# Designed miniproteins, single chains, continued (2), part 64

Each design is a single chain, and the fold is of that chain. pLDDT is the mean over its residues in the fold that is shown.

## One batch from the design tools (miniprotein)

Design m6216
Fold by ESMFold2-Fast:
Structure m6216 (fold): chain A 91 residues (1-91)
Amino acid sequence: SKLEELAEKVAAGDEEAKKLALEILERSYELPIALSAYAIGREGERENRLPEAEERIFDLLLNNEYDEALVASVSEEEREAIRAELAALRA
């Protein structure tokens, strides 16, 4: 997978890959991207397609993008729970 290729480059000491991995990590804490990832993961679990969901999530992180329709699909309760979790992870 693209994630495994990035992880292998980081392990090999590739400075550009390490920088990209840190940028991806920071992007993962952004609420719209986190909400998109949650919605993709939820659908992937429901459809028994978790590897495909993981690839799609990684593509969003790699491109610093989010899916507005998926963000809108997350309930207010789920959104607040995710926001609280992200705040705890950043503390």
Scores: mean pLDDT 82

Design m6217
Fold by ESMFold2-Fast:
Structure m6217 (fold): chain A 87 residues (1-87)
Amino acid sequence: TDEAVAQIIALLEEATERVRAGDLRGAARAAVEADRLLQEHRDQMTDEQKQQVREAAGRFQDAVASLPPADQEELARLADELVAAAA
């Protein structure tokens, strides 16, 4: 569980950095993998771990919001899903 949480956070940080670098395809792949792991492990996470994942997902959501509107639509959906799943 602790390893899965660390991996989810690392993937969300990777997705955020890829958005900032303009690698939107790489960002989407990292975000999708983070969502899959979050869905698998969310029921085993502590409230503190959920808060850490929510904070990382929020940073990803903020990075996506800085993109041109045309590039935001798919990534914004993933960001919203990740924030909701971490709640």
Scores: mean pLDDT 82

Design m6218
Fold by ESMFold2-Fast:
Order: C-alpha cells, then structure tokens, then sequence
Structure m6218 (fold): chain A 107 residues (1-107)
C-alpha cells in the first residue's frame, strides 16, 4: 500500500542517516579531516538522490516534508547524546538536508 511504501522509505532514510552520522563520528574520533570532508560530500549527494527517489515514487511535497521532519527529530535526539564536535557535525547534516529540500520545493 501507499502507507506501507511511505513507512519503508522513512525507515530506509533513517537507517541511511544513522549510518552517515556513525561514519562522521568515527572520522572525528580518528582526527581524519580528509575522511570527514569526503563523507560530508558523499552525504550531500545521497540526500539529493533520496529526494529525487521520493519524487520518482510519487511522494508529494507534504509527504517529503513529513519524512524530513521525522528524520531531523531523530537526528536532534541523537545529537544530545554526542560530544560537542559530533553535535556540530549533526547540526551541519541537518542544515544540509533542509537546504537541499528547500532548493527542491522552492519555485
């Protein structure tokens, strides 16, 4: 069903963002700035790709906004459990997602 497709996509998006948050945290702990920069670039590409996939699956702008808001809520909760440097990176990930979404829907 449409609702089952929405839930499956939402869970995939959350898993993807948890994966990138972990990779960025690991790079921060290792002090590897080059790896962190590379992960940030790949994350940006993935976010753009995910919004394109939502459009291809027939998601409305309001459905995409709901996915974005649910993911951001989970990311903000995760940030509260992390170090200040990791929190700053999660905040940057959130800003990146919001910017790509706004560029997508702003006409």
Amino acid sequence: SREDEFKRFLETMKDTFRYFAKQMADAIRQGNQDELDAIEAIFRIHVASMFNEMVAKGFSDSEMEKVLNDVIKEMKALAKTQSPKEQAEIDRMIATMEQIYKQRVAK
Scores: mean pLDDT 81

Design m6219
Fold by ESMFold2-Fast:
Structure m6219 (fold): chain A 108 residues (1-108)
Amino acid sequence: TAEEEALKYIEKAREALKEGNIEKAEEYLKKAEEYNKKVKDAEKARLLSIKILLVRAEILLQKGNLEEAEKIAKQIYDFLSNTEFGSKEEQQELIERAKKLLEEIKKK
């Protein structure tokens, strides 16, 4: 499904980032965005958009674009802290990822 393909490319982008391959991570994220546009379930598409934005912020952090990375991570943190959707476990995981990103940015 489009959802399964979007998730696959999000995970490939995260793996590429762990390897330090920013260009590959950006290419995989673009694929994830293309598949997410085809996801008909609005809640699933929203969740995928948040996951894509988190990886975008991680890419920006690795590129040294700290202001843009902080802006995106804070927007995600604020949204998830004030909105109920999906599973509570998945929502909490995303909140922790955004919080960790903000902590890493603050240390630089």
Scores: mean pLDDT 84

Design m6220
Fold by ESMFold2-Fast:
Structure m6220 (fold): chain A 80 residues (1-80)
Amino acid sequence: SMMLPNPSSYAQSALTAAAHKLGLPLSELIDKVAKEIGIKDPSLLRSPYNSEVQDKAAEIAAKYAGVSVDEAQELGARLA
């Protein structure tokens, strides 16, 4: 949809929520999630142009936070 939220905010929100719940620096969680996805460059998790990576990162981050993807996005948006 042309009215979707900024893609860079999607995974960032979920990652921020998970990092906060786990008591980890965001950079450390980004590295862990990148490793679990199997990507070599963690900066791809911050790229708005890799939708598949953004979706996988959000799902894994939500799993680490113990919440749904939707809940992780909402919590991360409040923390940002």
Scores: mean pLDDT 70

Design m6221
Fold by ESMFold2-Fast:
Structure m6221 (fold): chain A 80 residues (1-80)
Amino acid sequence: STQRIVQKMSEIQDAVQNGDDEKAKQLLMEIGVDEEEAQELIDNLKSDDPLVRAQAQHKIGLRLGEQEGLMESWRRAQQE
């Protein structure tokens, strides 16, 4: 759901803003981002360029949407 995507995005952004890069990386890896890509996204979220930050947020949002879609498909399969 959109609410879960927004909540996860907020958790990732809060971790980055608080300087907890380890937590931010773990949260990104939980949604299927590899360690190298997770570090790049964290670095981009810290950028002083608003376009770079927006691109990072978009990539994370896309991955969160993909994970929610997979979970929805899995829940449907369990009901068959």
Scores: mean pLDDT 80

Design m6222
Fold by ESMFold2-Fast:
Structure m6222 (fold): chain A 56 residues (1-56)
Amino acid sequence: MTPAEIEAAKRRIAEAGGVPLEVVQQMHDIHDLDLAELERALRVVERAPEARAAAA
């Protein structure tokens, strides 16, 4: 995976979570994580935030 793709993935995660890129980097070391799994998890949360709230 290229550095540009990693940065793009982090940016999308930050936008979905509503936080700055630097916070995303610090919280989960996105560079060292499985970005595909993270994107999939965020997509589920984005599509069904109400279901997430009900589960909590």
Scores: mean pLDDT 59

Design m6223
Fold by ESMFold2-Fast:
Order: structure tokens, then sequence, then C-alpha cells
Structure m6223 (fold): chain A 92 residues (1-92)
């Protein structure tokens, strides 16, 4: 359906954003390691990267299973993933 195609496009955009954010977080983590930053600070940044990875994996799973998903439920899940990613982008 047109609605499922729209959801799939949003999920693909979310995956692309998550990949870019994971790269940025990894670079930040590498810089913290080079600077000898405290282990606690490095752990917080690494945890943000892990959270982005979870969002990306959920989005990819939804893309794979899009034809099996209820459109209304899928739309709500995409909105939640987009909100979570935006919060992490603000912290990173």
Amino acid sequence: SAEKEAIKKRLQELVDRALALEDAIQKKLDDLVKQGAPKEERRKVALLGAEVGVIRMEALTMIRDIDKLDPEEAKKRVEKLEEKLKEIEKEA
C-alpha cells in the first residue's frame, strides 16, 4: 500500500541517520580515548552508540517485515524511533 511505502521510506531515512550518528559517536569515542578521558565519560558515549545501534536494528527489522506489519502500529513505532534518535542526536 502507499501507506506502507511511506513508512518504509521513513524507516530508510532513519537507518541512514542512525548510521551517520553511529559514525559521529565512534569518532567522538576515539577522540576521548586519545585524550585519556575518564572511563565513565567514555562509557556514557559508548552507551549512546549502543542505543543508536538498537534503533537502527529495529528499523531494519521493520523494513524487512513491512508487509506483515499493521500500518497504524508501524507508524507509531517509527514515530517513537524518530523521537529517540532525535534525543540521542541532542546528547551526542
Scores: mean pLDDT 90

Design m6224
Fold by ESMFold2-Fast:
Structure m6224 (fold): chain A 70 residues (1-70)
Amino acid sequence: SEREEAIERAKEMIALLREKQAASTNPYVQELLGRYIRNMDFLIKKVEEGDETALEQLKNQIALAESLLA
């Protein structure tokens, strides 16, 4: 389903952001990436609870994460 695809894609993005965070020696970058990870984790939980607004927000965060990892 669209919801399942968004959740799986978000988990992939979180994994890549965690790798980037671990590779960084800059505390500012580590905290910035940590905020994106926490926000996506929060939205995944809301989507699993049936929040349709959270699904749209999760899709937007996936697009943003993909841009950051390009």
Scores: mean pLDDT 88

Design m6225
Fold by ESMFold2-Fast:
Structure m6225 (fold): chain A 90 residues (1-90)
Amino acid sequence: MDKVISKYGKDVVTTVLHSMFTVSQQEGITPDPSRVNTDDQINQMIDDVINGGNISDFVRNISVDDWNSMRNRLDDLQTDTTRDVRDRFD
């Protein structure tokens, strides 16, 4: 993920990741437990989504482990921008 963050910035990557998790939840799409992805593949898939790629196809082609890792990274990215406010009003 560091490559796409360096290319597009934290705000763009955070927005795209949030949109991917929101769409997967709304559409009931789950990651493929048989898939394995490299860090370069994950960076490329996020790049593809930023450039108008299909979120549903992305979710179906990512592993469960990598999907959970991306979710944890999204939480970290959101923490960097909003945690101080959310911790006081949550």
Scores: mean pLDDT 69

Design m6226
Fold by ESMFold2-Fast:
Structure m6226 (fold): chain A 83 residues (1-83)
Amino acid sequence: MALEKAKEYEEKMEEHAAKAREAFAAGDAETAKAHFAQAVKYGKEGARYLLEAGEITEEELAQAEKLGEQLEAQFNAAVDAAA
């Protein structure tokens, strides 16, 4: 069921976001960026399943994908600034 898959991808997103935070706290910039990129990727897949389930529109999916790109850029900038 599409909603169950959306939840599965949300859980994967949260797992990788937590790993990104842990790596950032440990000073591992490369690992932090890699896990955050993966979290954004899983978030996008979850949003696609929400579209399939009829919970969001194609315009809302496009907005969610753009927000994901912005959040990844902001996280990478914060990691780089922390150096």
Scores: mean pLDDT 84

Design m6227
Fold by ESMFold2-Fast:
Structure m6227 (fold): chain A 66 residues (1-66)
Amino acid sequence: GSMLQKKAKELQKEAAKLKAQSKKLFEQAKTASGEEKRKLIQQGIGYQLRAIGLEFEAELLLKKAE
């Protein structure tokens, strides 16, 4: 239904924000070195994985709306 579609769009928007944060961390990592670079990459990967999880949840809600 329309409520499930609205929830899915909210999750997609949150995922987009997390992807943007991940991109910024990876860009910072390009100019970093050693432990700082590793930490930034690890944090970036964490945000990317969380975003993928939210996108998957949104897809499940959209399938239920069909």
Scores: mean pLDDT 86

Design m6228
Fold by ESMFold2-Fast:
Structure m6228 (fold): chain A 69 residues (1-69)
Amino acid sequence: MEAEEHLREGVRAARAGDLDGAAEHFGLALRAGLPESSVRVVLTNLVDRGVLTPEQAEEIFARALELGK
């Protein structure tokens, strides 16, 4: 599934420290029809696991929303 593939690549990018790549992949997932709430849940999980700071997660989400239009 296209949206799920983009979501997985976004998580990989975030774990690798590629925040711009993470935003781009999450934006592609949104464009492919993934709900915003699903991206939010994933970003919250990455913050809880110490992969992202809350500030990084908010920046990624904002950029993903712009790219997903």
Scores: mean pLDDT 85

Design m6229
Fold by ESMFold2-Fast:
Structure m6229 (fold): chain A 103 residues (1-103)
Amino acid sequence: DISSLSDSEILNLIKSGLSEEDKKKVGELIAQFDLLLQQPEKVLLPEDPLNPTPENATEVERQVALDELIQQIEEILRKAGNEEGLEIFRKYVSYRTGKEPPL
């Protein structure tokens, strides 16, 4: 049960077996995902180069930004063949959002 693990332990499991470049990219994308969930207005500010969404973005734009981050992380994990990391990431998304992971 990933809910019994620290965020650092979960991130290490997700990044397990990835290249150094992919570990860095996945770590950055997960940090953006977590920040967007906790403080969406800050992620949408112009000072965030990883999320160019404008300050006047709607709730729809925030949802699109979350989906884009999830899709980018899943693509990196899928291309790396990290099936276990992909499953752990999906559980992490479900845990953080309180929503069922995409099938």
Scores: mean pLDDT 68

Design m6230
Fold by ESMFold2-Fast:
Structure m6230 (fold): chain A 70 residues (1-70)
Amino acid sequence: APPSMPPPVLSPEQRAVVQEVAEELRKIGEQTQEFLTKVGQLRKKLKAGEISQKEFEEEVKKLIEEGKKL
């Protein structure tokens, strides 16, 4: 059987906005995942005693500043 409900009819302008939002969300997701991965690595080093709490905080601040420059 054909699909019982077609997707709502969007204008070309609305479809363009949806595509732009989807692309931006994908980019934000990639950047967020990279940030979380780096923070996770730093947290693992902190837990292992390889870095101090102060060094962890300084490295996280550097990652935030690098993110602001992009």
Scores: mean pLDDT 74

Design m6231
Fold by ESMFold2-Fast:
Structure m6231 (fold): chain A 93 residues (1-93)
Amino acid sequence: SAEEIAEELYKLADELLEKHPDNPLVKRAAGDLYRAADAVREGKYDLAIQYLKNAIEDLKEARERGEVPKEEADRYIEKLQSLIDKIKELKEK
């Protein structure tokens, strides 16, 4: 459901900020996850997908800079890509 997706996005944002509280790319990504969660709850699915894509790019950059371990960054990116697919499924209904 939209609410389950939003709850997972809030949780992922909180986890990212807890693990990397001072990283500017992670802070920006987490901010976009909070905005995506709000957008999903409001039925603004295209906007939510755009925020999630922005968050994925920031996490890729943090990974490439060695600021977030590759295995950790890849795990978050995979989760966010899965959530994009779930949002697309909601949009088709």
Scores: mean pLDDT 90

Design m6232
Fold by ESMFold2-Fast:
Structure m6232 (fold): chain A 63 residues (1-63)
Amino acid sequence: DELLRLLEERYGEILSVEETPGGLVVTLAPNPAVKDEVEELTPEHVATVTVTPDKIIVQVRKR
């Protein structure tokens, strides 16, 4: 919730958010600038950032 709120307040271009067994998955609009900022925002070693042609996906582990 806290990371999602930070992403929402910071970027405002969240396309979807989904809670999965592996963690929280946040999908952002395809924006190169956002990728760099997301990497700075997300906690080290608890998030995975995946860039696709259509979307930027941030996955945060529950632990």
Scores: mean pLDDT 62

Design m6233
Fold by ESMFold2-Fast:
Structure m6233 (fold): chain A 98 residues (1-98)
Amino acid sequence: MELEERANKLVDEAIKLMKEGYELAKKSPKATERIIQALKAGIDFAEKAKESLSYLRAAVEAFEQAIDLARREGLTEIANIFEKAKQLMEEALKLYEE
């Protein structure tokens, strides 16, 4: 179905951005283990997002927490990447809730 295909494409693009941000975080000396674990948990939920709306919602919440942690530690580039990924996830969620 076209709507489900559009939502899945948004989720796939978000996961791609999240993985890029995660690799940048791993290379950053400022990234704490707490941030790395939060980012990984969010990616794991996001990869399951196509299976249920509960995983999609969990991914959005996990990334909101990771973005806040990244901003507090001055990881602005990583925070911006995850904020864009969160926006794509929220757009996918809206397609299912409209």
Scores: mean pLDDT 78

Design m6234
Fold by ESMFold2-Fast:
Structure m6234 (fold): chain A 78 residues (1-78)
Amino acid sequence: GSEVEFQHHLQRARSFKNEGNLHFKAGEYDKALDAYDKAAEEVDKAASLVPSPPKEVIDLDIEIGVNYLAAAVMKVVP
């Protein structure tokens, strides 16, 4: 059902965000950007399954976006 699919996409998003965070801490900014991009794609899929995204989806999307921007800045101006 949609609720099971929603939870699976959220779990994948959190997993990719954590993967991105590990790469960021290691200074592997290209790998961090790739992982955050995958996390954002999974958040978008979760959000598409509900008529109004709950706060946890919005917060996760913002967190991924902020972390992505941080990794992008570190890549350009290390």
Scores: mean pLDDT 86

Design m6235
Fold by ESMFold2-Fast:
Structure m6235 (fold): chain A 57 residues (1-57)
Amino acid sequence: MLDKLPPSTLKAVRDKVLSILQQTGQLTDQQAQQIAQEYGVPVQAVREIARQVLDEL
């Protein structure tokens, strides 16, 4: 699924998720849904990006 998204969109979503995780330590379902709507991506893609970001923190 992530391989079908533009690299610029992936970076923007990743940066947004990273900012939230650095401030709160977790991403809520509501935040994931808001990011998905804002960037026009599936919620599952936002969750996958959050998992990857957490693995790197």
Scores: mean pLDDT 78

Design m6236
Fold by ESMFold2-Fast:
Structure m6236 (fold): chain A 107 residues (1-107)
Amino acid sequence: SIKPEELTPQDELMARMILYGKYDDPALAKLSEILKTKPKSQPLSTADLEILTTALYRFGLDKRIASRVALELSPYLKPDADIKALANEIVKAKSPSEFAQIIMSYL
């Protein structure tokens, strides 16, 4: 299995801006608030993390940013989450708002 690439501090800042930044989009703002307050659970397996990372890359994120976003989301996804279904929904998302709504349904 391909492990997530080590990211620079700038890549981590960009990933944090996507998940926790101030946006005019209310769904992204809501996702950010949930991730700040939600308790961390068990992280995804390496295989599921690779599936999520690939979906985020195909959605349009830079590969390194996709990897960091997947790592940041990993402990917040519900234990029974169908990661393949989540990945399929992410790659079909038409906007950052739809992306945020999809993620929130799997938290």
Scores: mean pLDDT 76

Design m6237
Fold by ESMFold2-Fast:
Structure m6237 (fold): chain A 86 residues (1-86)
Amino acid sequence: SLLDQIREALKAGNKEKALEFALQYAREVAREHGLDPEAVVEAAKPILEKIVETALSLPKTDLNLDIYVALVEIAIAVTVIAEKNA
């Protein structure tokens, strides 16, 4: 799954891949909800970049990785809700 790919990229310290997979996940969730994928990506990208950067600054424990993957998922869900109600 894309969430598993985000977790592995974070574990590897790969910011570019973690963000790539997070943005791909945002596009898929946007499509599922009938939204423009690129509009959701544009709205979510700044918060996803900060989540990924923060995750990479922390120890790569299972708990930290699980929490930051969940934060990526929540940030995308909140962005989709905001875009649907705009």
Scores: mean pLDDT 90

Design m6238
Fold by ESMFold2-Fast:
Structure m6238 (fold): chain A 118 residues (1-118)
Amino acid sequence: LEEKIEKYIEELLKESETVNVDEILKEKSEEVEEALKVPLLDLYTVDPRIAIAALVRALQEEGVTKELAKEVLKLLEEGDLDSAIELTDSGFIQQILQSKNPILLRLLKTFLEIYLSK
């Protein structure tokens, strides 16, 4: 599982450089909706471009600003999970942080990096 997630993180970062989120949300809306229902540990089974679009939409719908995402990312890099949990009302981010699962935390870090690049 860890090896599959690590490979998937590399694919997410590579696809993030070229993905057009608005196009994916328009043309593959059903696939994006299905991706949002996939458990995070199984997300490696989803097309990386679909996962990126689903992530951006989820964070935008929860009102996560770029500034908030940057602050959460900094706290994650410092290992201060408790402060990161207190900083955000995002259910998506809080769920991952509260899990304290190293694989999910690495996915969240990658997702926040991608979100900040869009």
Scores: mean pLDDT 81

Design m6239
Fold by ESMFold2-Fast:
Structure m6239 (fold): chain A 89 residues (1-89)
Amino acid sequence: MPSEEELKEAEEKVKEDLDYLTEKLKLLTQEQRDELLEALETEGPRAFLEKWFAILSGLSVEEVRNLSPEERAALLDRIAEEIEKRLAE
């Protein structure tokens, strides 16, 4: 069972991850952000992540769902490079 200290560390990490995610979301259009929020509210967090990968990679949600773990890792690397490039501009 996580200790109170582990929970505090997890909360701080989540806050840092949320700040990072907020910066990455600035790279998306308002329409893309609205689409991601709708997926989160109607289908849950997994659908949000699949849709986010689809938007950033240019793939469909169905194509993202059909990716192997290795292909998904490669896609994450490409997304990270594209985000880093856009933030550097």
Scores: mean pLDDT 65

Design m6240
Fold by ESMFold2-Fast:
Formats: structure tokens, C-alpha cells, sequence
Structure m6240 (fold): chain A 71 residues (1-71)
């Protein structure tokens, strides 16, 4: 079980009631906004934490989010 921090909880709460497609788009937008602000390894780590938080909240499955992000 993944326990989100306050930043991750705020991100998850902002997506309450959104579709999987809207959640994927929000993650893509967050990645685009933060690309170049942090090292790529840190960006990927934070992305994976948001995915874990969303899955833990029951908003989407990991597979749905990963498949959406690969498109």
C-alpha cells in the first residue's frame, strides 16, 4: 500500500471524479510543466509516486495510467 504525502494528496484530490483520460492528461500536463525544472530521474520518481497515490485512492488502475501515458 502506498501512503501519499500532502503534495500527492492535493494532486489526487484535484482529480476526484475525473475520468481515467482526464487523470492521464493531468499527469502529462504536470510532467510538461516540470520538465527541465528537476533532473529526469527525479521527475520520473515523482510521476511514479502520483501514479501510486491515484491507484491507492481507487481512481484508476496502474495499467490504465501506464497505457494512457505511453500514448
Amino acid sequence: MYVPNDEEKKFVDSLKGKSVEEIVEAIKKWLEENRGKVPTSELIRKRNNYINALVSAGYATRDELIEGLQK
Scores: mean pLDDT 79

Design m6241
Fold by ESMFold2-Fast:
Structure m6241 (fold): chain A 74 residues (1-74)
Amino acid sequence: SLEDYVAAVEAAVRAELSPEDAARVAEVLQMIRDGAPLAEVEARVREVLATLDPATRRRVATYMGLLLAERRRL
């Protein structure tokens, strides 16, 4: 389910990222949980990715791409 995938990504970013970066990603995950419009989620993802270093950005972009694909199915 979308929620199971969101929970898995939340756990992964909490383990892999700094607390500050994990908190920024967690805001996007909460928007997805709250059912925010896809366009708003996509805009926030772009903003968050722009704040991350290149290596972290690549990892987070992969997670977000998969989440957005699942969100588009709903």
Scores: mean pLDDT 83

Design m6242
Fold by ESMFold2-Fast:
Structure m6242 (fold): chain A 95 residues (1-95)
Amino acid sequence: LSDEEKAEEARAAIEAAIELVREAAELAETDPKRAILLAVAAMLHLAEAGQYAEYADPELLRRLIEAAEELAKVPALAEMGEFLARRARELLERV
């Protein structure tokens, strides 16, 4: 992959993770099972972004950290939110 392609894949994965985390937070009270599945999907996208961590957009990673911290306030999803926030911070340190 070219550097431009790696940056595009990292961006797409992080943006997908942000959207999934936000949707999980919205559904946490009404559909906890679906919220958990969305959070797992976000973790998979973040793992993909991790392959291209040096090409990741710091502003997108900061938005992901904020979304994950909000998810961590939900008791049923706190561990998942904390994990996502920690992983996003690790990626931010590698940029």
Scores: mean pLDDT 85

Design m6243
Fold by ESMFold2-Fast:
Structure m6243 (fold): chain A 64 residues (1-64)
Amino acid sequence: EIIPTETGYKLVFDEPIDMALVLEIAKALGVRISGTANGREVYLENASLDQAEALREALLAAMA
């Protein structure tokens, strides 16, 4: 799920995420990650909704 935050967006996943994969894909898409929580949450700083959706889709595809 994509949730708006004060500085951008938060991505929430049902399963733990490989953080190295998250960082690699975010860098490839030009998206800045500001933080993570609970191994399932990724915080995006100054990202557009399109960037948040693109990162979420790429991560779900890579995790499948």
Scores: mean pLDDT 76

Design m6244
Fold by ESMFold2-Fast:
Structure m6244 (fold): chain A 91 residues (1-91)
Amino acid sequence: KKQEMIDYVRQRILEKLRAEYDLTPEEKELFERVVDLILGRYEVKGSKENPKLIRLEDDARLPEKKEYTIDEFVEVVRQLFEEEKKRNPIK
C-alpha cells in the first residue's frame, strides 16, 4: 500500500513536470533519475487526496520546512533539474 502511494505521487510529479518540458530521450532519462534520487530522500505520507512528502535529511537552507505538497516538491525538482542540465548540458 505504501509503495502504491509512492508510485502515485511519483506519477503526479512526472506529469506536472513533463507538461512544461519538450524533452529529448536523454533529458527524459536524466529527469526521471533526478526525480527518483530526490524522492528517495523523502517519506510519502497522508492520503491520495492529500499526499505529503516529508524530508528525511535536515536542510540548513530550509530548517523549518520538512513537509511538502506535490506542487512544492515539483518546484524543488524543477530547480535541481535545471541545475543538473546546466552542469551536464546533455550528451
Scores: mean pLDDT 69

Design m6245
Fold by ESMFold2-Fast:
Structure m6245 (fold): chain A 72 residues (1-72)
Amino acid sequence: SAEQQQIDNIMDVVEQTKKDYKEGKITPMIAGFLLMSARTEAELLVKKHPDNKEAQEMLKKIEEEMKEFKEE
């Protein structure tokens, strides 16, 4: 579905951000900004499709990933 493609695209950005951060290619600050951007897109998708469980799970996963980021 179109909603599933949007979810997949947002999650691809999240996974790429995590990989780049783990490999030392980006700073915690940049990783945080990219995850915040992905969270905002996920929140908009959940608001547009409030009954879509996949979108809700995506938002939860992004929020959990953001909790693990510390300054330095």
Scores: mean pLDDT 81

Design m6246
Fold by ESMFold2-Fast:
Structure m6246 (fold): chain A 75 residues (1-75)
Amino acid sequence: SMEELLEEALRLSRSEEDEDRLRALELIGKILEENKSLSTEQRMQIESMLHELSKDENPEIAERARELLEKLRKL
């Protein structure tokens, strides 16, 4: 379900492991590709996660999060 995917993405986004935070971005990216419309609540949850990841010390994670934020804003 969408709720289960968002919970998993949130859990992974809070991990100390770079690979887990990258996995969170992959899940969010897939959600945005596969869903033409999102509820306001789902959009806000995703935006919150991406905003935090955009501040990541790993530049690849931060850059990917910013790209996904722009994609989310254009939905």
Scores: mean pLDDT 85

Design m6247
Fold by ESMFold2-Fast:
Structure m6247 (fold): chain A 65 residues (1-65)
Amino acid sequence: MSPEEIARRVAEAVEAGDSAAAREAVLEALKQGATPETLREAMRIAAREGRAGAAASLWDALQSL
C-alpha cells in the first residue's frame, strides 16, 4: 500500500469520525508490508494536504509501533 493510499484511507476514516476504521487502515498497510517510514511519509502527505486529524492519527499510530 502506497503512502498516498494510506493517507487517503486514514483521512476518510477520521473525517467520518470512525477511529476503528482509521486504526484498521494502518494495520492493513502494515500487513501489506508498509514500514514505519511508509507511515511517516503518509503523515507528511496528510499534513501537506491540510488534513490535521489524519496527520495526528498517523502520528499516534507511529508512537504505538
Scores: mean pLDDT 83

Design m6248
Fold by ESMFold2-Fast:
Structure m6248 (fold): chain A 63 residues (1-63)
Amino acid sequence: MTAEQIRALLETGTYEGNERAAVALAIQGHLDIAREVGALYRAGASPEEVSRRMLALMDEAGL
């Protein structure tokens, strides 16, 4: 899965999109971003909040 495809999943702002994006990032070695997703959902964050945070982390990582 390309970075563009992962971004497209996150742009949906959904639980399903975020879960699929997190799995793809974890497989590609970005376990820090994948762990952040789980932490945010456990803290009660909305799918839209998780999507925004993941996109910001991808930007910070140069993806």
Scores: mean pLDDT 84

Design m6249
Fold by ESMFold2-Fast:
Parts: C-alpha cells; sequence; structure tokens
Structure m6249 (fold): chain A 85 residues (1-85)
C-alpha cells in the first residue's frame, strides 16, 4: 500500500469505530451530562475525519487522524465508565 492508501484505510477504520460508538450511545442508558459530552466528542471526531479526507497534505492528514483517534478513545472511555456505574 502507498502511504496515501494507508491513510485512506485508517480513515475508514476510524469511521467504522465512530459508527460503533454512535450505536452504543443509542442503546446505552447514560446520564444526560455524559450523553451530551459523548455526542460532542463524536461530532468533533466526525468533522476531523471529514477534514482529513479533504486535506491534500499527508502530514496534516495524519495530524487530523491522530486528533480524531484521541476524541474517539475519550468518547469510548466515557461510555464504558457510565455503563460500569
Amino acid sequence: LTEEQRVEAEIGLLEMELAVLRRALETTEVPEEVRERVERLLEEAGALLDEARAEPDLARRRELLARARELIREAGALLEAAEAA
């Protein structure tokens, strides 16, 4: 795979992870405050993934993907903590 193809594959994997977390949020009963925070994180991550798809500079695409990944991880952690309570 070229570096460009590798980045495209990574965007696809993060989009799949985002979709999984959105479905989990739909089926999980969480406090309103937690729901609002998770929704905000997932929306921001989605926007970063859209920006990465449009970004012509490979280094900037990687930076956007790293930021999206961190937001997705934070959202997942918040949902897991809420489910465990």
Scores: mean pLDDT 84

Design m6250
Fold by ESMFold2-Fast:
Structure m6250 (fold): chain A 92 residues (1-92)
Amino acid sequence: NVDQQQTQMLQQSNNLRNQDNNNYNQVQRNLQNGTPQSQQQSQQLNDQSRRNSDQSLSINSDPVSSRSTRINSGDALGNGGRTSLYTNQLNN
């Protein structure tokens, strides 16, 4: 059902935004601690955020579109910027 699909996409978009904020806050907190653990946690948060972004893009383009969507997005810098915009913000 298209109507339910639209609702699901909005929910996921909002959820990804909330997760991005949570991950960003955790990375900032870990960086302020100035511990070696901050580096490892940053890597894990980056990986998780990347998975969420990949899921959102797959749904928007094609639900069964494996990593092909990532390649297209990565090749076209203007195609939503970077596929891992959020992950790059967290990774930095």
Scores: mean pLDDT 56

